# Designed miniproteins, single chains, continued (4): the designs that were tried, part 104

Each design is a single chain, and the fold is of that chain. pLDDT is the mean over its residues in the fold that is shown.

## One batch from the design tools (miniprotein)

Design m15838
Fold by ESMFold2-Fast:
Structure m15838 (fold): chain A 93 residues (1-93)
Amino acid sequence: MGPDEKALQVLTQSMIDSIEDPELRAAAEASVAKGVVTRELLRALARYLGLPLEVMERLLGSSVGVALISAMLTAAVNRTLERRRRGEPLPEL
């Protein structure tokens, strides 16, 4: 498997559908469809995590960086899923 495919393996359709950030979700869908980590995914993930895009682009240039991108994607998705699970019942009053 290529490093991009390995990084994207953490993103199932169910996990993508669970992403509440519309830019991150759209970028994840596009990256999975292409089988490559797109610049838009790096940009959306950097924004979501509060990291500079330059740092994210540098990480993709190394074997360690691929593992870190994979971990960051997993953390971002898990954080989104945790928020959905906590769904406060809207007061129906």
Scores: mean pLDDT 64

Design m15839
Fold by ESMFold2-Fast:
Structure m15839 (fold): chain A 57 residues (1-57)
Amino acid sequence: DEERERLLRAAELLRTTDKSVAEIAYEVGWDSVAAFTRAFTAAFGVSPSEYRAAARA
């Protein structure tokens, strides 16, 4: 599943880099930050920004 692979890469970039959520969304192949955020939240149960905060706690 290509979408799953892109979301897993986004999760890694959120944990390992300081790139903005928008930069990560576009880098992993999303055309819309809003669409990326919905897909990520559906997959991980939290928003991209919440995921980053939890990973850096």
Scores: mean pLDDT 85

Design m15840
Fold by ESMFold2-Fast:
Order: sequence, then structure tokens, then C-alpha cells
Structure m15840 (fold): chain A 56 residues (1-56)
Amino acid sequence: MTAEEYYRKGLKALNDGNYEEAIKYFEKASELTTTDADIAFRAQLLIKVAKEKLKE
């Protein structure tokens, strides 16, 4: 599974309100990307968003 695949799974989980699952997928996407700085940056930003939603 690629960083892009985990990123897409994270987006789906976020849209479904599964914030904990979204965080896990985005963390995995960020971990796996060594060549795509944009995916890493987007994943980190969305982790922050999901954590804020989870605290509510």
C-alpha cells in the first residue's frame, strides 16, 4: 500500500467522522512518503484537523 492510498483512506475516514482511524491513516501516509513532500504536508495538516475534531 502506497502513501497515496493511505492518504485517500484517511480522507474517507475523516469524511465519515472516524477521526481516530483518519489520524492513523494520515500518520501512515506521512511515514511512508520519502519523495512526495506535498502528501506529507497535507497528511500532517489533516492529522491536526482530525485531532481537533476528536477533542470536541
Scores: mean pLDDT 77

Design m15841
Fold by ESMFold2-Fast:
Structure m15841 (fold): chain A 69 residues (1-69)
Amino acid sequence: GIDELIAKLDKAIAEAKKAMEELRKASPEDVPKMVGRVLRAIGEGLDLALQMRKLGMSEEEVNALMSKL
């Protein structure tokens, strides 16, 4: 249901924020790997957003949830 997708999105946003914080602290040699992690987290968030839209959430509601990133 939508409530479970919201919980998954909150978890994905938390992981993305953690990955971005690690990227900020990364040494130059680790930057490409950390960038890959951030891009993966963004992709997961977008996929969850599309699923929420298919279940009837408005674009505005989904964008409000994604703005927590």
Scores: mean pLDDT 77

Design m15842
Fold by ESMFold2-Fast:
Structure m15842 (fold): chain A 94 residues (1-94)
Amino acid sequence: ATDCIMLGNAYLAASDYAKAIAAFKKAIELDPNNAIAYNNLGIAYSSLSNYDEAIACFKKALELNPNNAIAKTNLAVALNNLGKTAEAAQTIAA
């Protein structure tokens, strides 16, 4: 799982979002409770403007680690990008 996350992060840095998504999905297959993999998968989807998938990933990351301020911020940004401004504001306030 750790190797797949490192590989996914390298693809994110290279802007190869399709390969990043594949690597993070593999990390989740190996460790379904990996909050970092879900957060990073959400970032890859957001980079492709796939905000519905990104929101699902960030929500899952927060279910696994509710104190993840980065995932909370990323969720609010993705919600704003879909025009869900009230839900985004509630996410930050919580």
Scores: mean pLDDT 83

Design m15843
Fold by ESMFold2-Fast:
Structure m15843 (fold): chain A 62 residues (1-62)
Amino acid sequence: MSEEELDKEVELALLTIQAAIAKRSGDYEGAIKYYEKAREVAKDDPETVAQFKKDIEELKKK
């Protein structure tokens, strides 16, 4: 595994943690922003991108 791949996975983990914290605080706009960043970081993985897209759409409905 390359250093770039490892850093990307760490960044995704941090972004998803930040999104979860924002969501628990009722900051749905902040949560959407973190999921959008995570989606951009994961853009080479279409399955992961699709999962984040679903999370964003559900948050937008609230």
Scores: mean pLDDT 77

Design m15844
Fold by ESMFold2-Fast:
Structure m15844 (fold): chain A 102 residues (1-102)
Amino acid sequence: MRPTPGQVREFLLHAEGLVRAGDAESLLKMLETVLKLVPLEELIAAFRELAAGMSPAELAEALATLEAIKKVVEANKDTIDPETYEKIMALLDAMIEALRAA
């Protein structure tokens, strides 16, 4: 399935909500599920399209959200399969770079 920019926005809003709730288990399950359903390249492409339409304030908020997600994932690395951990970190790093390039 090719995600739309709108679907990626909804994904980020849900992930932010889980970070705010301190629900690391649900956040990790959501990230694993997305990576199983959608190719990494297609997720990154949709996110770049979303980022290109963002204001500087929206870019700053999205960057803060992704860095917060990354910290939660890093704090829970020992509870995640190493291969899955590397894929999640690669996705988050690519999304952060897309925001910085926008």
Scores: mean pLDDT 81

Design m15845
Fold by ESMFold2-Fast:
Structure m15845 (fold): chain A 69 residues (1-69)
Amino acid sequence: SESWKLITEPLEKAKEYIKKKDFEKAEEELKKAEELLKLAEKSLSEEEIKELEEEIEELKEELEKAKAE
């Protein structure tokens, strides 16, 4: 779906920024994904919402670990 793609784009960018240790941009992209998910939740299946929420949480954990290194 279009909504799913719009949310996954910021998540992919967040992954790239975490690898580059650009933590400010990674946080911006994660926040953008969260906002888009809230706006699009009625257009997504429960399974899609769960997958996206899990990805966001995993990336937040990865970001915090990377910051601590």
Scores: mean pLDDT 81

Design m15846
Fold by ESMFold2-Fast:
Structure m15846 (fold): chain A 80 residues (1-80)
Amino acid sequence: MDRERLNELLAEGERAFQEGRYEEALRYYTEALRLAEKINDSRIAPILGKIAEAERKLGREELAEEYRKKAEELIKKAQA
């Protein structure tokens, strides 16, 4: 059930992002991040990357960079 919900949140977020609804996309991605962390899903880093892109589209470059760095750190830890 939690993985189905995560897939649903990511699909809705992607749709909102493609339609230019960046604040809605960010809400879906942020909820997806909380769920992914709760269930230890491997998609945490990609979700952080999606949040960074949405924040950048909203003109919040500092927040976008913070989320981008978090995603990169998780990718590096997975390779170590």
Scores: mean pLDDT 84

Design m15847
Fold by ESMFold2-Fast:
Structure m15847 (fold): chain A 100 residues (1-100)
Amino acid sequence: SELEEKLERMLEVAETLDKRSQQGLLQLAAKSIFEYALETGDMELAFKGLRRLVEFAKKHFSEEEVKNLIEQIKKMIEKLGKEANNPELTKKLIEELEKL
């Protein structure tokens, strides 16, 4: 999948970066997942992408930093969802993040 290949390349780059830059790149990755889900409707792959981002975060960050990152990603998804006028997609992605 183009999304999976893109995410793995982004995460490989993230391994070489400082913490602040890692957090920024993970937010950009989450935006890419949202855009992919909006374009394709492939929720299974979008959920897999979000799980992969949170897995990376749990490996590199403290529990508090992971929680803060998830909240930032949720706020970004809410904003993007409003701009796209797609409340159902927004709800599904946020519900998946809340399970992580």
Scores: mean pLDDT 87

Design m15848
Fold by ESMFold2-Fast:
Structure m15848 (fold): chain A 85 residues (1-85)
Amino acid sequence: AKATLTVKVGDKEISKEFDADQSTELTFEAKEGDEVTATVSGPLSGSLTVTAKEGRYRAAYSVSDKTLTVVNEETFEVLGSVKLT
């Protein structure tokens, strides 16, 4: 089954389609104070909204954990995580 990972960051939107039985990730840049919304839509769905500092981030979906996480690639700080249902 197909699923979509979408990241909205400031004025930008990045998305990719993936197989729902696979993990996937998107990397992106954020500016200080950008609102980041990461969403997985498909057989399981979930959304996570965080406020970012300037930096490089990863929105990662783990198929084994059914969890979507946003992490700062430079500091390794986890900004948020959500379990998909």
Scores: mean pLDDT 82

Design m15849
Fold by ESMFold2-Fast:
Structure m15849 (fold): chain A 57 residues (1-57)
Amino acid sequence: MEMAELVEEQIRRTAERLGPREAARLGRQTSEDLRSLGLEEGAEAAERMSEELERKA
């Protein structure tokens, strides 16, 4: 199962429902949590998606 793909999809859907700024905040938090667990692929995906959403907001 591709962790990065799942994380990107979840954050993208959250942005559609809660707006890009809230989704970016959640994505940043998710990135930190995943990094703490050693899930670097997911953490990187969450960080990248959050940054992209902040740029759009």
Scores: mean pLDDT 80

Design m15850
Fold by ESMFold2-Fast:
Structure m15850 (fold): chain A 67 residues (1-67)
Amino acid sequence: MKITDAEVKEALALIYLGIGNIDEKKGRYDEAIESYRKALELLRDSGAPEEVIAFVEERLKELEQKK
């Protein structure tokens, strides 16, 4: 079985989403924003569903507006 670049990017995006969620809960908003941005780039590159992309974009906007 050959793992595709898209599958690798999707898996890595899920990891960054997890890191972002943890950092957000700890009040590390700048770190959470960076993790969500990396996840968003990877999701877009992997051809992830628009619903998933929109969810991450909305969360990122909320974090950026916390000041």
Scores: mean pLDDT 79

Design m15851
Fold by ESMFold2-Fast:
Structure m15851 (fold): chain A 90 residues (1-90)
Amino acid sequence: GDELALKLAEEALRDGRIALELGEEALSEEGTLSKAIAAALIAIGAAFLAEKALELATSEEAIKLAEEGLRLAERGRELAMEALKRLSEK
């Protein structure tokens, strides 16, 4: 139902934002391997929630929030992978 889709989309958006923030921190001068790993794992979870929300969504609001959550999760994963690469080559 759309109520569940909206809840999953809101959670995906929240987790996607956390993954993005951790990914940016992992790429900073103060970046750590643990931050990069955490960002990657949270991004994977956020993407899963967003995809599930899209499967269940019937409202434009739920669809848009889920798409935004997925986009943030994908960006967070990109930053986490770049941080992992830089930290592993250090």
Scores: mean pLDDT 87

Design m15852
Fold by ESMFold2-Fast:
Structure m15852 (fold): chain A 74 residues (1-74)
Amino acid sequence: MLPEPSPEDLKKLEETAKALEAGDLEKAKKLAEELAKSKDPVTRALGYLALAAVAKAQGDEEKAKEYFEKAKEV
């Protein structure tokens, strides 16, 4: 089977999604950076997608593109 996210990673994914929904970009960025360092490739990709979403919300289109490209490497 493909590697699955740990319960800890799943909790961080949920917290990241809630932070993005609330517009708490600082919290979302910190959580997404932790997810992007995950050993699980799927969790890592989701972390980069969250970082791309934060960057886009901040108006940094170049940084958003960079994170989106990294997410595609899963």
Scores: mean pLDDT 78

Design m15853
Fold by ESMFold2-Fast:
Structure m15853 (fold): chain A 87 residues (1-87)
Amino acid sequence: MALSEEERKKKIEEDLKVLAEEHGVEPEEIRKLLEEAKAGDEEAREKLLEWIRNSSVEALEHLEDLALYIGDHELLIAANRELDERE
């Protein structure tokens, strides 16, 4: 889907807000967690996987969009796998 760079940034902020609200944290904390997990931090990766397992279908859809927009393929695969398990 052809989105402008501004629209993509808005989508990222919206997705972060939804995820942050569901998990009771600030959007900046999620952004930091994603960066740390991508860099290979084991604790951040485990926390992210726990959030994925405990997220609603709606939150998982937002996480999938977020992963696509930020180019995190491992996160995208993890979100899609969890969504598939809910089927």
Scores: mean pLDDT 76

Design m15855
Fold by ESMFold2-Fast:
Structure m15855 (fold): chain A 77 residues (1-77)
Amino acid sequence: DVERRVEELLRRADELAREAGERVREGDLDGAIALLEEAIRLLEEAVALDPENEEARRALELARGLLAKLKELKAKQ
């Protein structure tokens, strides 16, 4: 069931993104980046399975934007 797989991918990606946020608050940028890269991988799979899923597409764009910001912050250290 594609719909069920997409739901599982979105749930796991959300959990990873939330944990990445906690790592940022703790000052662990490397850990946050790794968690966001994993979340993006899952979201890319979700979008590939269901390209019309607006929630998945929006989550992917948000995660990509946050990853870019964290990488910029790390480069400035």
Scores: mean pLDDT 88

Design m15856
Fold by ESMFold2-Fast:
Structure m15856 (fold): chain A 80 residues (1-80)
Amino acid sequence: SAAAAQEAAKRAKVRELLEEVARRAIERGADEELVRRLLERLIAAYENREQSLELSEEERELLEEMDKIVEELADELRKE
């Protein structure tokens, strides 16, 4: 029970983080459909405990952009 609750809490936090990163990427001019597709694939990979995700070139470029947003978000949360 405790392990299941902890796992659910982790999944919820990952989803919240990915959704916030996706929102910021779209606001910065990233293609909304591409962002949503990548987000769905990242969530699915996380839920299926996949060690690697096979990405297209466009998805790889978007992921690099999203990684920068994650770093910016982490810095903002540290300063707030």
Scores: mean pLDDT 73

Design m15857
Fold by ESMFold2-Fast:
Formats: structure tokens, C-alpha cells, sequence
Structure m15857 (fold): chain A 92 residues (1-92)
């Protein structure tokens, strides 16, 4: 179920950023904290998608690559990879 996959990915992302959420809110201009939160969310989404068995392996790998791009500060690349992962999930 796409709904079950989306829920698992969203819950995993929320848990991954929970510890960083307050720090990001208190420091909205801290680009490093924002990048760390985005990377953590993307990695958690990839793990949840893989564990679900509902996502194509290529989509899981794209989410992991998006997390690495975000951690490196390439948010444009991270967004492009994330969009491609979602496209593959929606077409599965």
C-alpha cells in the first residue's frame, strides 16, 4: 500500500529529526543543522522504505544518495534525487 509506505517513511523521518528539531527551530539560520536534519530524514526514509518491501531497490538507493548529497550541502541535487525516488515509488 502506498499509504502504508508513505506513513512508514514519514514516521521514520520524524523520529530521525526529533533530536535536531528544537535546535533547528532555535537556530533557523544554521545551515549545518538544517543539512543534518534533512540528511537524517532522507536516510531514515530509505531504511523504512527498504524494510517495508514496498519500494523498488532503485528508489531506496536514490534516497540514500539524496541523504549523502544533503550532508555534503548539495541540496539541489538532494531534491532532484528525492523527486526521482518518489517517481519510482509512485510508478511501482
Amino acid sequence: SLQALSQAMNEAAAKAVEELAKAVEENPDDAELQRRAIAAALEAMAEAAEASGLAPAEAVELLREAARAAAAGDLERALALYREALRLILEA
Scores: mean pLDDT 80

Design m15858
Fold by ESMFold2-Fast:
Formats: sequence, structure tokens, C-alpha cells
Structure m15858 (fold): chain A 60 residues (1-60)
Amino acid sequence: RDELRKMLEDLLKKVSAEELLKLTREELIDLLVELGYDREYAEKLLEKFKNGKELRESTL
């Protein structure tokens, strides 16, 4: 969770929150790789984050 937060903070330093919402999963992974993250690790973190959002959306 802390690593997800740091990852999002790093992404927000490169792109605005508005731009971040427009990015595809592939574009987010490419940005993370540019920031020095491993591609596989970035994919796993994004999958965990997506599952968390999905559960919240299902509740609403």
C-alpha cells in the first residue's frame, strides 16, 4: 500500500491528476518504467489498485 502511494505520487510529479485519469494501463506502466520501476512489479501494483477501486464502485 505504501509502495502504491509512492508510485502514484511519482506519477503525479510527471503528469497531472487529470492526465493520469486519461492514461491507459499500458501508458501508466511505461511511465513507471521511465521512473525506474520494474514492468512486472508495476503491473502487479496497478492490478491491486484496480481491484480496490472496483470493490468501491460495486458498493456505490
Scores: mean pLDDT 68

Design m15859
Fold by ESMFold2-Fast:
Structure m15859 (fold): chain A 60 residues (1-60)
Amino acid sequence: MTLEEIKRIAEEALKNPEFKSAGEQLLKAIDEYEKNKDTPEAEKYYERAKGLAEQLKSAF
């Protein structure tokens, strides 16, 4: 799953009242990854965002 796909899943979730809170959590995870993308911790933050996106995608 690409970062672009993760961002699209977050935007789609935010448009649905049922998934708004989950979409907001995913946006925070994406922001944490973007902030840390040039650090040794980048992979950890990426995997967190990806995991949340996969959970959201399974609900659609």
Scores: mean pLDDT 81

Design m15860
Fold by ESMFold2-Fast:
Structure m15860 (fold): chain A 59 residues (1-59)
Amino acid sequence: MLSKLSGFELEIIGLLAEGKSLAEIGKELGISKSTVSRYVKEAMKKLGLKSREELAKLV
């Protein structure tokens, strides 16, 4: 399942699973909060998940 994600999407999901906010993840990775949000949305779509909380529980 996770094999469909890019390395960068996996990094973002890992940080999300640690309980970090989208803004905090953006700061850590050197990208904007909106960019983090787009990656989270695409990862959820690739995995067929309905919520960000389901995505965080997967890791």
Scores: mean pLDDT 75

Design m15861
Fold by ESMFold2-Fast:
Structure m15861 (fold): chain A 58 residues (1-58)
Amino acid sequence: MTEEEIIERLMGVYGLTREQAEEVIRLVKEGRYDDAIELLMEKGGLSRAEAEAILKLI
């Protein structure tokens, strides 16, 4: 799955802004997985399990 497809999903399904979705991808690329999970939970309203599932797609 492309980065743009992940961004579109995070914005469309979970209501993140483009800037927040891009930050998630940046954190994952930096190996900061816990920070990415926390951002998804705080801004997107995802459970930890849902956030972990999204990270597997990146």
Scores: mean pLDDT 82

Design m15862
Fold by ESMFold2-Fast:
Structure m15862 (fold): chain A 78 residues (1-78)
Amino acid sequence: KLVEEGEKLEKEGKYKEAGEKYEEAGKEAEKKGDLMKAADYYEKAAEMYKKAGDEEKAKEAFEKSVRLVLEHVKEKVL
């Protein structure tokens, strides 16, 4: 749902709005414990924010993605 909305906004060139939808999808995936899916969505949000020229939001979303990937690696060891 949120991902589909983000994809539509991305195709329309509404990158800031697309980033917001992917960020929401990342938060929902985090709530479900799907850290890799959440990381993927935050990476998409970072890409969208970068295309929108919002470098600070892009950096924040990218850092969240990296953090979740590292957390997922630790969960595999646990």
Scores: mean pLDDT 80

Design m15863
Fold by ESMFold2-Fast:
Structure m15863 (fold): chain A 55 residues (1-55)
Amino acid sequence: IKSISDFKNQEELEKYIKELEARAKEAGMSEEEIDILTNSLIADGKAAGYDLKRP
């Protein structure tokens, strides 16, 4: 999993989050686990100055 500093723009981060959700679902993660993972990345991105929207 990439850190927030690895992303150069908001679009790349949003794309990564969507792909991560799809992969997590295929790997058998629960919706709760996927939600925690996605929300954690969004929160970190917002804290780092990215203006992220919910998927």
Scores: mean pLDDT 70

Design m15864
Fold by ESMFold2-Fast:
Structure m15864 (fold): chain A 93 residues (1-93)
Amino acid sequence: MLLDHYKEGSKLFEPVRERYYVLGQPLTAEDRQKLEQAIQAYEEAIKLYDPAEHPPLLIAEVYNNLGNAYYLLGRYDEAQAAYEEALRLAPNY
């Protein structure tokens, strides 16, 4: 379940990230909607996290991608909070 939500979020996020950072294309309204859907998928993955069943590095990666999605939407405070959680979970990355 956690991995399914993480994969769903990444499917929505990665094409937007590539077109913005690699191809230099501006974010469209559709891109912003996909980023918001990616955020929801990542939040569902986080809700399903169990430290006894999942390695900290996996959930740190989810938080890092959540931060990247918030950053692209200009939601910088939320991006910073997500990045800080990623570092807390994987401090020796």
Scores: mean pLDDT 82

Design m15865
Fold by ESMFold2-Fast:
Structure m15865 (fold): chain A 55 residues (1-55)
Amino acid sequence: SHSLALIEETARRLSELFGTDEEKRKELLYQLAKQLAKEFPSAAKTLEEMEKERG
């Protein structure tokens, strides 16, 4: 779950920097998970869960 913690922390810092709201933070998490899922199986699981929530 190190990948999930890294995704969350990165999205949180970006949201603080750019003043984005909760919905935009969730979108940033999804975009980060999508990119990381290409290289990390743990991120692929997170992406699958996020896609189920969106669809």
Scores: mean pLDDT 70

Design m15866
Fold by ESMFold2-Fast:
Parts: sequence; C-alpha cells; structure tokens
Structure m15866 (fold): chain A 60 residues (1-60)
Amino acid sequence: SLEEFLAEVRARIAAETDPEVRARLERDIALLKENADDPLKAGVLKLAVGGEIYVEERRR
C-alpha cells in the first residue's frame, strides 16, 4: 500500500547520512502525499521514488 511504502521510505531517510539524498527523498515523499488522492499518479510516483532508492543503494 502507499502508507506501507511511505513508512519504508521514512525508515530509509532515518538511516541516510547524506543530507542531499535525504532532502531528495523527503521531497519525493511530499509529492507522493500531495498526489495520494489520484491512485494512478500516486502509483507512477511510487515507482519513480522506489527506482531512485534502488539506484542509491546500488551506489553504496
């Protein structure tokens, strides 16, 4: 669910030590919350945010 995904991203932010990555993820969460009423738009944003997290984890 979107709420479960937001909780996972929040946990990732709490563990993140890079302030630029942290700020980017927090902006992504804000966009997801603003579009929570539109399931298609929220779904697309969720996939985009998940992709960004995956790339950052692969770089470390």
Scores: mean pLDDT 69

Design m15867
Fold by ESMFold2-Fast:
Structure m15867 (fold): chain A 96 residues (1-96)
Amino acid sequence: MKKKRLEIEIEIGVALLDVAVSKLAIDNMLADESTPAEEIIAALEAAIAKVREMIAELEELKKKYPEMAELLEQAIEILREALADFEARLAEVKAA
């Protein structure tokens, strides 16, 4: 159990770090008025696709390791909040 728990905790950490880095990159693009809308849209669409894949992977881990379900659900909720933020930003950029 300890080895598999550590492996899952690392997978969660990598997913959350990847999302944080993507958010920082998109925030920097949005803060730079010279960044083309097409580049921001592409970055947001890529981030959305990546977060959806991460959520699916953690949901599968939750099915395989029910003893880790609470930790995995907490990570999934953070990813869902990031997904909602990226989707809202994408809608805003496309509407502008």
Scores: mean pLDDT 84

Design m15869
Fold by ESMFold2-Fast:
Structure m15869 (fold): chain A 85 residues (1-85)
Amino acid sequence: SSAQALAARVAAAVKAALAADPAQFDSELERLDAEMKALIANPEVTPEQALSLLTSIESAFRRHRPDQAEKVAELVAEWRALIEA
């Protein structure tokens, strides 16, 4: 399904951002932002599914990239606002 394809793209972007060096982190985070916004905009994706994915992404960055936790939390807040709109 298109929802599964978008979820796979988000998962790939999360993996790339988690592995990114400092010079590449902002560009990989921009890619993740674009993929999340595409997923949130898809009518096949429920708000509950999108919020669950947000929680997983935030948890992953807190665990593996605590140095970037504030920057990621800002994006998560933006994504949550889009889902709740």
Scores: mean pLDDT 86

Design m15872
Fold by ESMFold2-Fast:
Structure m15872 (fold): chain A 60 residues (1-60)
Amino acid sequence: MKKQEKLLEFYEKAAKEGRPLTRRDILELQAKIYEELGENSKAAAIYRTLGDEEKAKTFE
């Protein structure tokens, strides 16, 4: 799977756009990393922290 490439592209895109990364942006990135690694419980916990209860439920 191309998990590493997608994560790097996301990071490089954010840096290229010159916008500051907020705590929310970092949490969204971490949730995507756990999702792609198959760590569903950790991804769900982060999505709940972000207030996305419906998305969190898809990992349970």
Scores: mean pLDDT 70

Design m15873
Fold by ESMFold2-Fast:
Structure m15873 (fold): chain A 89 residues (1-89)
Amino acid sequence: SAAEAKEEALRLLEEAERLIEEAERALEEGDFEKARELLERARRLLKEAAEIVEKADLPPEVKRELTLRITALEIRIVGIETDIELAKK
């Protein structure tokens, strides 16, 4: 159902955010390999969430809110990936 799809997307977003926060901590500790692995896992979860949002018959407002949250988390991932590359050099 649309309600179940929304709940699953929110669950994936919550897990992705947790992994992103863990990646930020790994970066602060200088563990670049762990940070990258966590970001790759977060990116996969965001892709799954995006597919659910695209395919599910969600109200337009809900679809917009979830899409904005996915985009915000993707921006955070790119920022951390950039920081890792700069820190290695």
Scores: mean pLDDT 89

